# Ledger of designs, part 95: designed miniproteins, single chains

Each design is a single chain, and the fold is of that chain. pLDDT is the mean over its residues in the fold that is shown.

## One batch from the design tools (miniprotein)

Design m3295
Fold by ESMFold2-Fast:
Structure m3295 (fold): chain A 77 residues (1-77)
Amino acid sequence: MEIKKKAEELIEKLEKVAKNEGQKETIKELKELVENGDYLKALIEAVGMAWGLGLISSEEARELLEKEGIEFEEYSN
């Protein structure tokens, strides 16, 4: 499925740039979501983490989520 593939691709990129145990634990949680078949939640959380780490732009994050019918906030405090 396209959602699963996109989530897995983002998780793979996140693994390559993970710097600390907190980031690695989040990535483990994302992998568990994929294993449990919760692909949409995995994609949403992976996009948020990738955007937060500067791996993707806010525009790219929005486009990825809007394709699946999900709203994305460009900015959050």
Scores: mean pLDDT 76

Design m3296
Fold by ESMFold2-Fast:
Structure m3296 (fold): chain A 61 residues (1-61)
Amino acid sequence: SKEEILEEVRRLKAEGKTKEEIVQFLADKGLIGTYASAEDVYKLLKGEITIDEFIEKLESL
């Protein structure tokens, strides 16, 4: 579910995973462009938004 994916992203952040590792997790599950917007993923990778801001965007879905 959306809630389970969101909890997993929060867990990865809490474990100290990088933004690149979090994006790879989403990519491996086919969730980029479907669950997480490609624009927000791009902004995260460029450092335009933080992991916390990215999680807030996912919460608004």
Scores: mean pLDDT 84

Design m3297
Fold by ESMFold2-Fast:
Structure m3297 (fold): chain A 72 residues (1-72)
Amino acid sequence: MELSAVELLEGILAASTKEVLSREELRAILMELGLSETAALAAVAEIMRATGQRDTVSREALEELLAQLRAE
């Protein structure tokens, strides 16, 4: 089952109150949202690419990415 990028980002922001999330934490949250491991890893890679982050992503960066996707 595939979720839209907006739904994935909304789900991540709702599932965690942490200011900074690791790639492993993002993968775990995405799998809880119903993604397969392969789809979760691909989604994490795209989030990291879109935010310009390598190892962790800030909640602020995720909120900015969500705002950009909603504007499209």
Scores: mean pLDDT 78

Design m3298
Fold by ESMFold2-Fast:
Parts: sequence; C-alpha cells; structure tokens
Structure m3298 (fold): chain A 72 residues (1-72)
Amino acid sequence: MSLEEQKKILDDMFPKVVKKLEEAGLSKEEAERIAKIMGKIALWLGQTKGIDVKEALEKGLESQITNIEMDK
C-alpha cells in the first residue's frame, strides 16, 4: 500500500475516530488532537512494520477508549 493510499484511509477514518473519542469522554479539541497523533502512529506502523493502517488505527482507538473509560 502506498503512502497516498494510507493517508486516504486515515482521512476517511478521521471523523469516525474523533466521534468515538468524544463519545468516550474527550472534548472535541482533545479528540481531534489525539486522532491526529493516532493517525501519525498508524501511518508510521504501516510504513515501517507493514501493518495495515486501518487495523493499526482501529486497535489504537480500542486501546485509547479503554484507557479513557478506566480513568473515569
């Protein structure tokens, strides 16, 4: 998968990730900030480890939601 294809997947998933983080209890600004960081990590994993960017982002999202819910 090319860098451009991976970026498109991240762009398509970004609104969904932000919404899920907001539902977990983050503010809109925090959710957008965390989603951008998660996207960069997923892209790095896709480029360096060959991990599917969508899978990396979904697993990262699951972990972040769990941590947010446990901190409440």
Scores: mean pLDDT 79

Design m3299
Fold by ESMFold2-Fast:
Structure m3299 (fold): chain A 81 residues (1-81)
Amino acid sequence: MATAAEIDARAEELVKKGVSVEELRQRLRDLFAPIAAEMGLDPDEVFEQTLKVLENYAKETGRPLEYLLARAVASLELQRQ
């Protein structure tokens, strides 16, 4: 499994490349599609719940939502290799 440091480094790289919040949302949704299928859930419901958690965490920590989205994308992409 990917380490927290590897996930954070990948997330920072995505943000530095100027990947938009919209593109990160789309990538995250696509990454949740097979996970939702394995759980018998709608990928849109899984994505919506995850997005709310990330939005709340952004408010609590003062971190940009784009960074937290990038971190979620990085975590899922690295764990599938």
Scores: mean pLDDT 77

Design m3300
Fold by ESMFold2-Fast:
Structure m3300 (fold): chain A 66 residues (1-66)
Amino acid sequence: MEIEELAKKYAEKMAKVAEELGDEEMAEKFRTSGESLVVTERTPEILKEAIKELENWEEIKEKAAE
């Protein structure tokens, strides 16, 4: 999988969290940062770990929303 796809997935996850908080500016920042992360060679591993942590956070948020 291309680094760009991983960066986009990470950025989308973070942007979604920011959007749920009502912070459009933060969501925009995450999308921009995701694109910048593509430049880093270690990005794939870092992004995969971050995505897993975000998925765990989503599960926690799902329970907290109730």
Scores: mean pLDDT 64

Design m3301
Fold by ESMFold2-Fast:
Structure m3301 (fold): chain A 82 residues (1-82)
Amino acid sequence: SAAEKKRKEEEERKKLLQEIDEIRNAALKSIVQNNEKEYEKYMEELRKLEAEAKKKNDSEILDRIKQTFTTIENEKKLLAKG
């Protein structure tokens, strides 16, 4: 049914949001540890999720990813300034 499809899509969206949050936390940890290789790995994973969300035209997921990039980049800048 249409209701079942919508529920499954909502569950998949919740899992994606959780994955984005986990990548954010891992990227932030890599910044604190000054681990550039791990940082680049997680940023690449976010870019892949962004590309998938763009193909699906999922504005909610795209907005969350955009906010996540901003959060990570701001933390990296703050740590670089001392």
Scores: mean pLDDT 82

Design m3302
Fold by ESMFold2-Fast:
Structure m3302 (fold): chain A 107 residues (1-107)
Amino acid sequence: MVVEPTLSEEEAQKVLDYMKAFLKENIHSWAELTTSPEVMALIIAALELGLRPNAIADVLKESLPSVTIGQAMAIVGAVMDNMEELKERLADIYEEQKAKLEALLAQ
């Protein structure tokens, strides 16, 4: 397998750590995880920065003890399948989360 990361390992870890912190503070149920506009926006922004879907899914799985890796992968897959529609619907939230991740990577 050839790995062509858009992000360095350190940059990818910064994004994942930000997502973990956000989820730990703001997400306490399956309903919140699957319906949060901010979670959808973060997944889109992370995917566009070059994070692998499996790495994002691992973060989602760690957010709640009841979430399996299969369920986490299903969330990421659903976001990927609907990315353009979600970006249009969540434009303000998407731009806010994207700006936060870009600011984090500029540090």
Scores: mean pLDDT 80

Design m3303
Fold by ESMFold2-Fast:
Structure m3303 (fold): chain A 94 residues (1-94)
Amino acid sequence: MKEVEKIVEESIELLKKILKEVKLTPEQRASLESVIEELKKAKKEKDAVGALISIGEGASILQLAAKEYKDKKLEEGAKKLEEYGEKIKQILQS
């Protein structure tokens, strides 16, 4: 779980940075804040599957917002979260 905890922390920091640097709708902001809280819970409970699900949800939210706003930071953020999700999948398959 140590590697998963690090990925979860990096995912939380990425989402916090997006919330600070990118103008989102109140609904999109609330959805990303919900993902951050679920990731914090998954880290506390050592729930790697829950972390994977929440990272996937965050990536989907960022992908939809990136398409809507044509914002490179949202597109890069979505790709980073997808990479973090793949790393957790690899850990779970090992």
Scores: mean pLDDT 85

Design m3304
Fold by ESMFold2-Fast:
Structure m3304 (fold): chain A 61 residues (1-61)
Amino acid sequence: SMAKEFAEAKGAAVLAAQLSGGSADEAQANRGAEYILKGDYKAAGEAAGAPEHLVRQAAAL
């Protein structure tokens, strides 16, 4: 379902922020999820406060 895909992308955004030594709030996590679903991992990282490579790694889990 789209809700499941969004929840998984949101989890990836939160995880990427944590791997970067920070945290993503709800607005950052939601924006990060939107970009991950569009395949824009650089923009997702900018939204979540994480480098692109960590967003890609988190999304691949």
Scores: mean pLDDT 87

Design m3305
Fold by ESMFold2-Fast:
Structure m3305 (fold): chain A 82 residues (1-82)
Amino acid sequence: MKTLEEQVEDTLKRLDELVKAGASAEEIARVLIPTYVRVQIELEIAKQKGDEETAKFYEELRNRLLKHQDEALAKVRAREAA
């Protein structure tokens, strides 16, 4: 089973490839959603256990996913406006 960190890194690589291939916003969302949901679940579990270090790490992973999502969607919208 992949670690959460490995799954995030794999998702970010797939996202970059999809953006380069001219993928739609829907295709980008379909790749991001499963990984984002897992990060959110693990983050909530860590917070509920009072594991501040693990919660902070998962929050950083979530922020990386959101940043890459915003950048990918901005590139898709720029192509649609051209």
Scores: mean pLDDT 81

Design m3306
Fold by ESMFold2-Fast:
Structure m3306 (fold): chain A 82 residues (1-82)
Amino acid sequence: AAGPVARLYAGRDLQGRPTVLAVSEDGSGIATAVVDENGNILATGGRGRLTDVKLIDENKASGTAVADDGTVGRAEEGEAPE
């Protein structure tokens, strides 16, 4: 289905904490989350929120990003359209 697509990036913040960033098709950031080693969300930021976050590796994540207006972006490893 055609709709706003979010891509998830896994990385680390300046303090070395695991962090996930959700980005829309136009490159605008939707949401960020700091996660623990078990994938629990410790803190969130941005104009939306992340749900169902899973870390695949240090550079990859999957999950759902929800914007403040209720717009849903879904990103999965290798399945997000450009």
Scores: mean pLDDT 57

Design m3307
Fold by ESMFold2-Fast:
Structure m3307 (fold): chain A 81 residues (1-81)
Amino acid sequence: PPVDQEKLEEFEEYVREYAEEKGVPVEEMRRALADPDVAGEILAFRWAKEAELSEEEREKVFAGDDELSTEAILKIIEKEK
């Protein structure tokens, strides 16, 4: 199925933001996307930013804390209303 162009454009923006956060060129970050772990890191960074998680809460989410992951999802849903 065709990928949603709007979502692709949003993802490109997240790649740019994450590259800026890490202090690396966007081209280097795009090359790193060959590693699926990097794509996961970009999405996790965006989710933490959208959910307005504290530094401590962010560490718990990235460690696989299902309760904090659920709260992050709920905060994103609340913002989309």
Scores: mean pLDDT 63

Design m3308
Fold by ESMFold2-Fast:
Structure m3308 (fold): chain A 99 residues (1-99)
Amino acid sequence: SSLQQQRDQLTAQIQKLLEEMRRAREEGDREREHELFAEIMDLEVQKLELDSKLLPKEDAILSIRISRAVTLSSGKSMGAEAVAEETKKRLDALLEKLE
């Protein structure tokens, strides 16, 4: 399998989990929402690691920076700041590898 196929599979998995997270939020299941957020963040980091190999360097860096900002904002909004900070550390490490 190609890196592109792995990226497409991760994108599909993230989209499915985002829909499940929205349902958990609508149901008021905050614990389930936080669990799904952590799972989504893990898959997003894996996708960005593949993007670092598939995309031009500048595009990969921009995508990681955007994801970092969105992750911190979402984590603060949800009260899942610990997950957001752990994700930030992984994204910062990926940025350092691209510099």
Scores: mean pLDDT 87

Design m3309
Fold by ESMFold2-Fast:
Structure m3309 (fold): chain A 104 residues (1-104)
Amino acid sequence: SEMEKILKEIEELLRELAKLIQEAVKGGYLSPLEYATLSLLIAAMYFTAKLLARGGISVEEAVREFEGIRDTILDILDRSNVPPDIRARIQELLDRILELVRKA
């Protein structure tokens, strides 16, 4: 029950993250390769969350994976033309996702 609620909240935040990345691409702030890479990283976060929910990995392993993906996403954004306000919103979503994973 609690794990299902956490997974649902993570899925909702990942959908919001995907929408922000899509808007950044439409705005011309991300290259097609950057967009493809970010999309794969979001998919990896979703896969990791599903694995955690099914007991396939520990919370500690999931936290390490999410931290690595978060750092990679932020590095890509910092090397792109994404405006600081969009970057800050993405970081806020990533930090909230990570907090939900830690509470699992």
Scores: mean pLDDT 88

Design m3310
Fold by ESMFold2-Fast:
Structure m3310 (fold): chain A 99 residues (1-99)
Amino acid sequence: IDELVKELKDAIDNNDSKKVEELSKKLLESMPPDDALKILTDQLKYSIDNNNTDSVKVLNDSIDEAEARGASRQAVRDAAIENTSLSLLKIGEEIDKEL
């Protein structure tokens, strides 16, 4: 688990969103949803602080999966909403450029 967390941080630092997704999935399979949610939340904060939008999106999806598996995510939900808003703003800018 500690190795998975370290690899996850390394993947975030390297902007390897595919590896972030794979490691997040392993985390969800390796422990109870509440424990996985806590780790995913910490990694989500790390990604937000580094403005890593791609990792934020992947981690938000993994947190939604943990919630679907019965995890409580009140504090995490607020962070996920903020990240979704950021992603929507970026998509809006791209659409405006194409129009």
Scores: mean pLDDT 68

Design m3311
Fold by ESMFold2-Fast:
Structure m3311 (fold): chain A 78 residues (1-78)
Amino acid sequence: PRNPLLTVEERLEEARKRAEELFGKKFKSNEEMVRALVEEVNRLTGEKVSVSEVIEAYGSASRALLHLVGALEARRQR
């Protein structure tokens, strides 16, 4: 994160843009975006995490989206 004063909503909007760039498409909902991100993370890490478990763990699809995009970007830049 380049701006430490970003709100959760502002970080979510940036995360949505990053996900759209990564997949080259628009999504209908945060849940669809989280599903695509979970599939990509599982592919890169070899893990078997379910979308529902991730959403439950973070309390919402929006929070799951923020964390998954960050993790995926860190994985690719590592």
Scores: mean pLDDT 73

Design m3312
Fold by ESMFold2-Fast:
Formats: C-alpha cells, structure tokens, sequence
Structure m3312 (fold): chain A 65 residues (1-65)
C-alpha cells in the first residue's frame, strides 16, 4: 500500500537506513508470535529510534498486504 511505503520511508529517513533494510527486519519480526514478537518490536523501536506504537502500526499495515 502507498501508506505503508510512505511510513517505511519516514522511519528509514529518521533511522538513517534503507527502506529495504527496515522492510526486511519487519518481515522477520512477523515470523514471530507472542512474547517473541513483542521483544522484536521493542528492539526494532529502540534500534530505529521510533516508538513501539509506530513499529506496531507499520507491522499492522504490512500484515494487511
């Protein structure tokens, strides 16, 4: 979706990394469930310098693809 791509670009610009790298990390997180997914989301938020809520929103959008 266009919204997903725009959100990924925004996070990439904030973190100083590529959109492709962030997409790959998010897709890897989606392979997890329960506590594992929660820990991955918290780590991604810290690594990317964004809120947990922002990571959760992007994961939600990615699941809808």
Amino acid sequence: SMELEEKLKEIAEKAGVSVEKIREQLLNALKLSGTGLRIAVERLAKELGVSVEEVEEVLRLLKEE
Scores: mean pLDDT 81

Design m3313
Fold by ESMFold2-Fast:
Structure m3313 (fold): chain A 95 residues (1-95)
Amino acid sequence: SQARADAIKRQAINTLKLAALSAAEDVSDATVEELKKLIQELENATTLDDTIKVVREAIKKLEEVRKELTNPQIQRLLDSAIRVLESYLAELEKL
């Protein structure tokens, strides 16, 4: 349902925003701007297919960002965010 897709999208946006805020302490400004762009792309997604596409891109980007991290606590927070986003992706793909 559209309402279910919209609810999952809102949760994915919140997860990505928290991941970006946490990562900002341990990554380049350029990486922070790329994460902000993905958040905006997810907010602007209007179709299920677009939402799925952007969530997949966000997961891939967080996996790349994780490689830049030196702080183990921030690494664990990003690992958790990736798992949560993968769970949302699986739910979206069932719609």
Scores: mean pLDDT 88

Design m3314
Fold by ESMFold2-Fast:
Structure m3314 (fold): chain A 73 residues (1-73)
Amino acid sequence: AKDKLIKARREDLEKAEKTYEEIVDLSADEKEALKKRREELLKEYEEAVDRGLAGESKGQAEMVKRDLAKLES
């Protein structure tokens, strides 16, 4: 269950990251920063799943939008 949630989250973040890179002309340094933010967000998500704050909640889609906002800051 947890592994599926983390995998789905990673896929969503990677798709969002790719879409963002296509819309915004990012430097190599900015792309590396984006990847680092993704890994930090995934770690936070894993911790949230462990605490029962994510899991099967339908708030998942809103979490993706929030994470994208953090990438744009």
Scores: mean pLDDT 67

Design m3315
Fold by ESMFold2-Fast:
Structure m3315 (fold): chain A 55 residues (1-55)
Amino acid sequence: PFNFTTQTITDSAGQPRTRITPDASTAARIYAGDMTADQIAQIARQIARQQQAAA
């Protein structure tokens, strides 16, 4: 499984940005090229769902 956390950070211009941090196993899979475009899209949807649930 792919696990990500999101945080809202403020850049040097004072604008909010979303930082996405993969866990160690997810980072290893991304680095190995084991992730497809479809899987990245699924992760983006999962992150959006988590943000909606947290809000």
Scores: mean pLDDT 67

Design m3316
Fold by ESMFold2-Fast:
Structure m3316 (fold): chain A 71 residues (1-71)
Amino acid sequence: SSRRQQYIDQGNTIPVTRSTVQLADQAGDIDGVQQSVNYGQQYSNSTDVHTRIQISGQMRDISDQSQQIIS
């Protein structure tokens, strides 16, 4: 749907989110795509370094899970 494409496009605006969104999409993990976009928005809205580090770790976990599915 056009809404899914908009979510993917939004996820591609942030480098960390972009990589996670693309990996989750390749793995067929629709929930991972959605969650990655939500984390990317939280990252963009946060000025706290600790919060950004935590979100990056959560996005890394999604990427690792997606790589396990692809591999």
Scores: mean pLDDT 73

Design m3317
Fold by ESMFold2-Fast:
Structure m3317 (fold): chain A 75 residues (1-75)
Amino acid sequence: RLLERDRELEARAPEVTAADREAVEEELRAIYLELARELGLDVARIEELLRAGRTSEALALIEAAGESRYSELAE
């Protein structure tokens, strides 16, 4: 299993590389963009905020939209 062996090699890496950190950041970005799409937000705007390192602003927009969505469902 090539993917399994590749993951084992990554797990055995004693040093955290910039590439490993980038992979985690990319995963986090994908999650935020998925949430933005589900909540009907402007995905392009959220992506631009994340690219600019303005993660707190992107997260605030996602949270606000989530709260509004929940309120709409209650009505």
Scores: mean pLDDT 65

Design m3318
Fold by ESMFold2-Fast:
Structure m3318 (fold): chain A 82 residues (1-82)
Amino acid sequence: MLSREEAVELARRGGELYAEGQKLLAKGGEYVTRGIGLVLRGIGLALTAVYIGGLSAEEAEEIVRAVARERGYTGPLPQLVV
């Protein structure tokens, strides 16, 4: 199992990629494909932090939200509980 430190780093990286991807999607056109790829990778890292890293969904969502806001994204966050 991942350490708590590694799980937190995955959630932080997930938030970074998610925010970057959403900004590219907002631009449209040639940026859509890259934007989708970054959003999906960001969600995957955040889910890995929860389901493999052992973070609660609440903790991971708080980390993703904080990092996304630092990156200037204030829109909807991904669902980390399934």
Scores: mean pLDDT 83

Design m3319
Fold by ESMFold2-Fast:
Structure m3319 (fold): chain A 88 residues (1-88)
Amino acid sequence: SMEEEVEEFEKRLEEAKRYIEETENLDEKQKEEIDKIVKESIELFKKLLKEGVPVRVARAAAINYFMGKLLELGFSRQLVLEVGLILS
């Protein structure tokens, strides 16, 4: 179901967030920024699913959004690629 796909994506985003927190020794502001992009990525995924976008395509778009936002926050390309593997 779409609900199960959303739940799985949310779980993978939380796993990705934990990985970043464990590897990067983040301050509180960085943790808040990551929490914000996690929420935005979930909202984007839900929006695309409601618009009738196929699950695989909607998920890829939400993953690309999350990864792009991490790059904008100054995280390394290597970390972002590792996060992309967790989300795949």
Scores: mean pLDDT 89

Design m3320
Fold by ESMFold2-Fast:
Structure m3320 (fold): chain A 82 residues (1-82)
Amino acid sequence: SDEEARELLKKGEEAFKNGDYAEALELYRKAIELAETYEVIYEALYNAAYNTLLADGYSEEEAKKAAEKAAKEKAEEIMKKK
């Protein structure tokens, strides 16, 4: 459900802030699996991509632009399969 997906997104953000990048990524993946609407799927994909790129040493500006593009393309792909 979208509600459970949003709860996992909050938990993932907390893990990322604590430096637990592997845990954050796992929580984001679970959120993507539970998300039902484009908006929540996009949010989960964006957070996963943005945080991964930041952890890999990309700037905030670079990570944001790349994450926005990747999240949009992947969310549209997932929704097309539903």
Scores: mean pLDDT 82

Design m3321
Fold by ESMFold2-Fast:
Structure m3321 (fold): chain A 89 residues (1-89)
Amino acid sequence: MANSERVMEAILAALRELGASEEELERFREEFEKHVERVGPVSAAEADAIILAIRAQLRLRAGELEAPDLTEEDEAAPVRAVLERALAA
C-alpha cells in the first residue's frame, strides 16, 4: 500500500513543479485513488503511464483556455525524475 501512496506523492510533487494548480492536484489525487481502488496497487510503469496522460491533459487545457508560464522543455523531465527518485529510494 505504501507504494501507491509514494507514487501519488511523487506525481503530485511533479505536477506542482509543472505549475499545476491545487485544484488540478486535488482532481488528480481523486482519480489516482479511484484507479488504485479499482485495479489494486499501482506499479512504477503504471504510474509513468498515468503521468504521461496527465501531462497531455494539462497541455491540452493550457492551449484551450490559458497558457501558464510552463516550460515545455522540462515538461516530461521533472515528472519522470520525481517518480523515479521517489520509487528508487
Scores: mean pLDDT 57

Design m3322
Fold by ESMFold2-Fast:
Structure m3322 (fold): chain A 55 residues (1-55)
Amino acid sequence: SEELKMVLDWIRNGPLPVSEEAKKLREASIKPTDEALQKYPDDPVKASEAAVKAV
């Protein structure tokens, strides 16, 4: 079955699909983290605190 072949090929490339929810969560975390790093380039502690607060 073509469908079964696609599933097997997909399993070989990765164990689980990235859900739309997981993709949105990743995108949502990228921007706040980047902005935190831009605000505190010389202070990694404050940068990480701002990133966590933005999530």
Scores: mean pLDDT 61

Design m3323
Fold by ESMFold2-Fast:
Structure m3323 (fold): chain A 80 residues (1-80)
Amino acid sequence: EEIEKLIEKLKEEFTKLLNEKYADLVAHRRKMLELEQKAKEDPENKEKYTKEIAEHRAKMNELRDKLVEDLKKLIEDFLN
């Protein structure tokens, strides 16, 4: 087993993980911005939009924490 193959595989897995998690984070951020705009346009439903924004924020925090854990696992798996 050559070091080059381990590096290639790590780079591939890392890039895939980053792309997947980044896309999810961007999607949640976009939804939060849309909801902030709706709260301005429809103030009678502001509480509903605030709750949905908080839910998307919680999902973003969860995705960030999972990304850190997944990266740690990838590094550990390649150091065995």
Scores: mean pLDDT 79

Design m3324
Fold by ESMFold2-Fast:
Structure m3324 (fold): chain A 64 residues (1-64)
Amino acid sequence: MAEEAYRRAYERARAAALAGKTPEESARNVGAAGQEEVREYGYDPEASEAAMRAATRAVIEAGA
């Protein structure tokens, strides 16, 4: 995976997670951010993996 893609996805996912008022809302926001990544960069397996890893990390950190 491209490291820049992962970092960008992580920052977006983190911001989305922090905007949520509940863990459920944070998860939905992160999901929407992931869809935006696919929309902006197109579907690519490497970018998709980077976005998934970033989203998982962001949700965990927001939940702490």
Scores: mean pLDDT 65

Design m3325
Fold by ESMFold2-Fast:
Structure m3325 (fold): chain A 64 residues (1-64)
Amino acid sequence: GAEIMEAIYNSGLPLKVQQGAAYAAVLISKGYSLDEAVEKAGEKLGLSEEEKEKVKELLRSLGL
C-alpha cells in the first residue's frame, strides 16, 4: 500500500533502486512473486544484477 511506497522513497537508496522497488511492489500487488516482480522490473527499467539484488533486499526489509 501507500506505506510501502513511502518506505521506498524514504530508504535513502539510489533513485534507480527506488524506482525498481516501486515498480516491483506494484507487480507483487498484482500477484507476482518477489523474484518474478524484481526480474520484470529489471527488464522494464534496465536494472543490473546488483541493482536487482538491492531491490529484493529493500522489499524483503518491508515484509514483501
Scores: mean pLDDT 84

Design m3326
Fold by ESMFold2-Fast:
Structure m3326 (fold): chain A 87 residues (1-87)
Amino acid sequence: GIEPGAKVELLVDDVVLPGVIRSVEEGSTLTRVTIELPDETVVFVHPSHGIGTRIVDGVTYTGGTLLTYDENGNVVDRRGALLRAPA
């Protein structure tokens, strides 16, 4: 499942990025997943209910939005992204 320490794959702009989950903050409307990538930390946000999925080359991903923060904690980028965790 999506838990701290789990290995994940992020599909962003047709590139698969390997990551590790640092934390999961489950809200009533949105769930925020903090992911450590090799060179940055990002936040993946998806609805807590009615989660959208997409199949790419026969692999199922969870749809959401990827937020990138600067050193001051400001959101500097927002991208559509797909997240996969081992089932």
Scores: mean pLDDT 78

Design m3327
Fold by ESMFold2-Fast:
Structure m3327 (fold): chain A 72 residues (1-72)
Amino acid sequence: MKEVAEETGRKIREVGEEFERWLREASAEEIIERGRRVAEKGIESDPSLRETYEENLKAFEEAARKRAERIE
């Protein structure tokens, strides 16, 4: 059980590192598009998490807005 959790943790860290690199290069449009896709798929797979995914989408919208402000 713990070994499986540690393996999952390693994969999550690798995905996090890739996401951090992507986020450094991503445009405001790319950030919001990713947020929308994640929310859409998440809600489809588990409708009980709709509110959580909607909150996460708002965080992506905030990040995209700040990105756009720094480019302007």
Scores: mean pLDDT 68

Design m3328
Fold by ESMFold2-Fast:
Structure m3328 (fold): chain A 80 residues (1-80)
Amino acid sequence: AAEEAERRKAVEELAEQYRKYALEILKKLGLPSEYEEQLEETIAKGKEPAVKNLTAEDIEEMIKKLPEVYEADLKQIEAQ
């Protein structure tokens, strides 16, 4: 169905955003880029239960909020 196709596209977009923010976190921590894949998997796994029952629109709203969430995480890393 078209609804499911849109939902899958939103999930893929969310995964790309996780990868983008994972790279920024790795840079702030001074970790090698080889840890990128492990961090991406950890972030995705932690969020998997949250997206399981969400619509495409709900996932798009999560994507819009990711900058605020990761800005908080990055500030916390910088403070420690």
Scores: mean pLDDT 65

Design m3329
Fold by ESMFold2-Fast:
Structure m3329 (fold): chain A 120 residues (1-120)
Amino acid sequence: MAETLQAIVILASLLLVAGMSLEEIEKLLKENYPQGYDYVREKLEELAKEKGIDTSTKIDDEKLIEAAAKVSLILAKLFGEDELLEIMKESEPETQIRAFLLWQEGYSIEKIKKLIEELK
């Protein structure tokens, strides 16, 4: 589960950087999430291939981090994790991604807050 969610975040982030709108990403995740995480991952992989994501295009690591943070916020909202969303909204993009990844690994909100504070 955690590995599949990481792949979903990365693939959706690449699609967002490649010019897909945030609204299109949210719709795709919402419509396909009920079919399971592996199905969502496969759909994102198909779409990335269809859009011909060129790895020779110089992807700014900062843009990819910002995209991943936005995707992580959408997923947290879809899962109904309001406490996680509050932590993420008050955090920088890299911290937003880490908070989401810690949550999917099974860490409690209290422990996520502590681990994030230790990294600052």
Scores: mean pLDDT 76

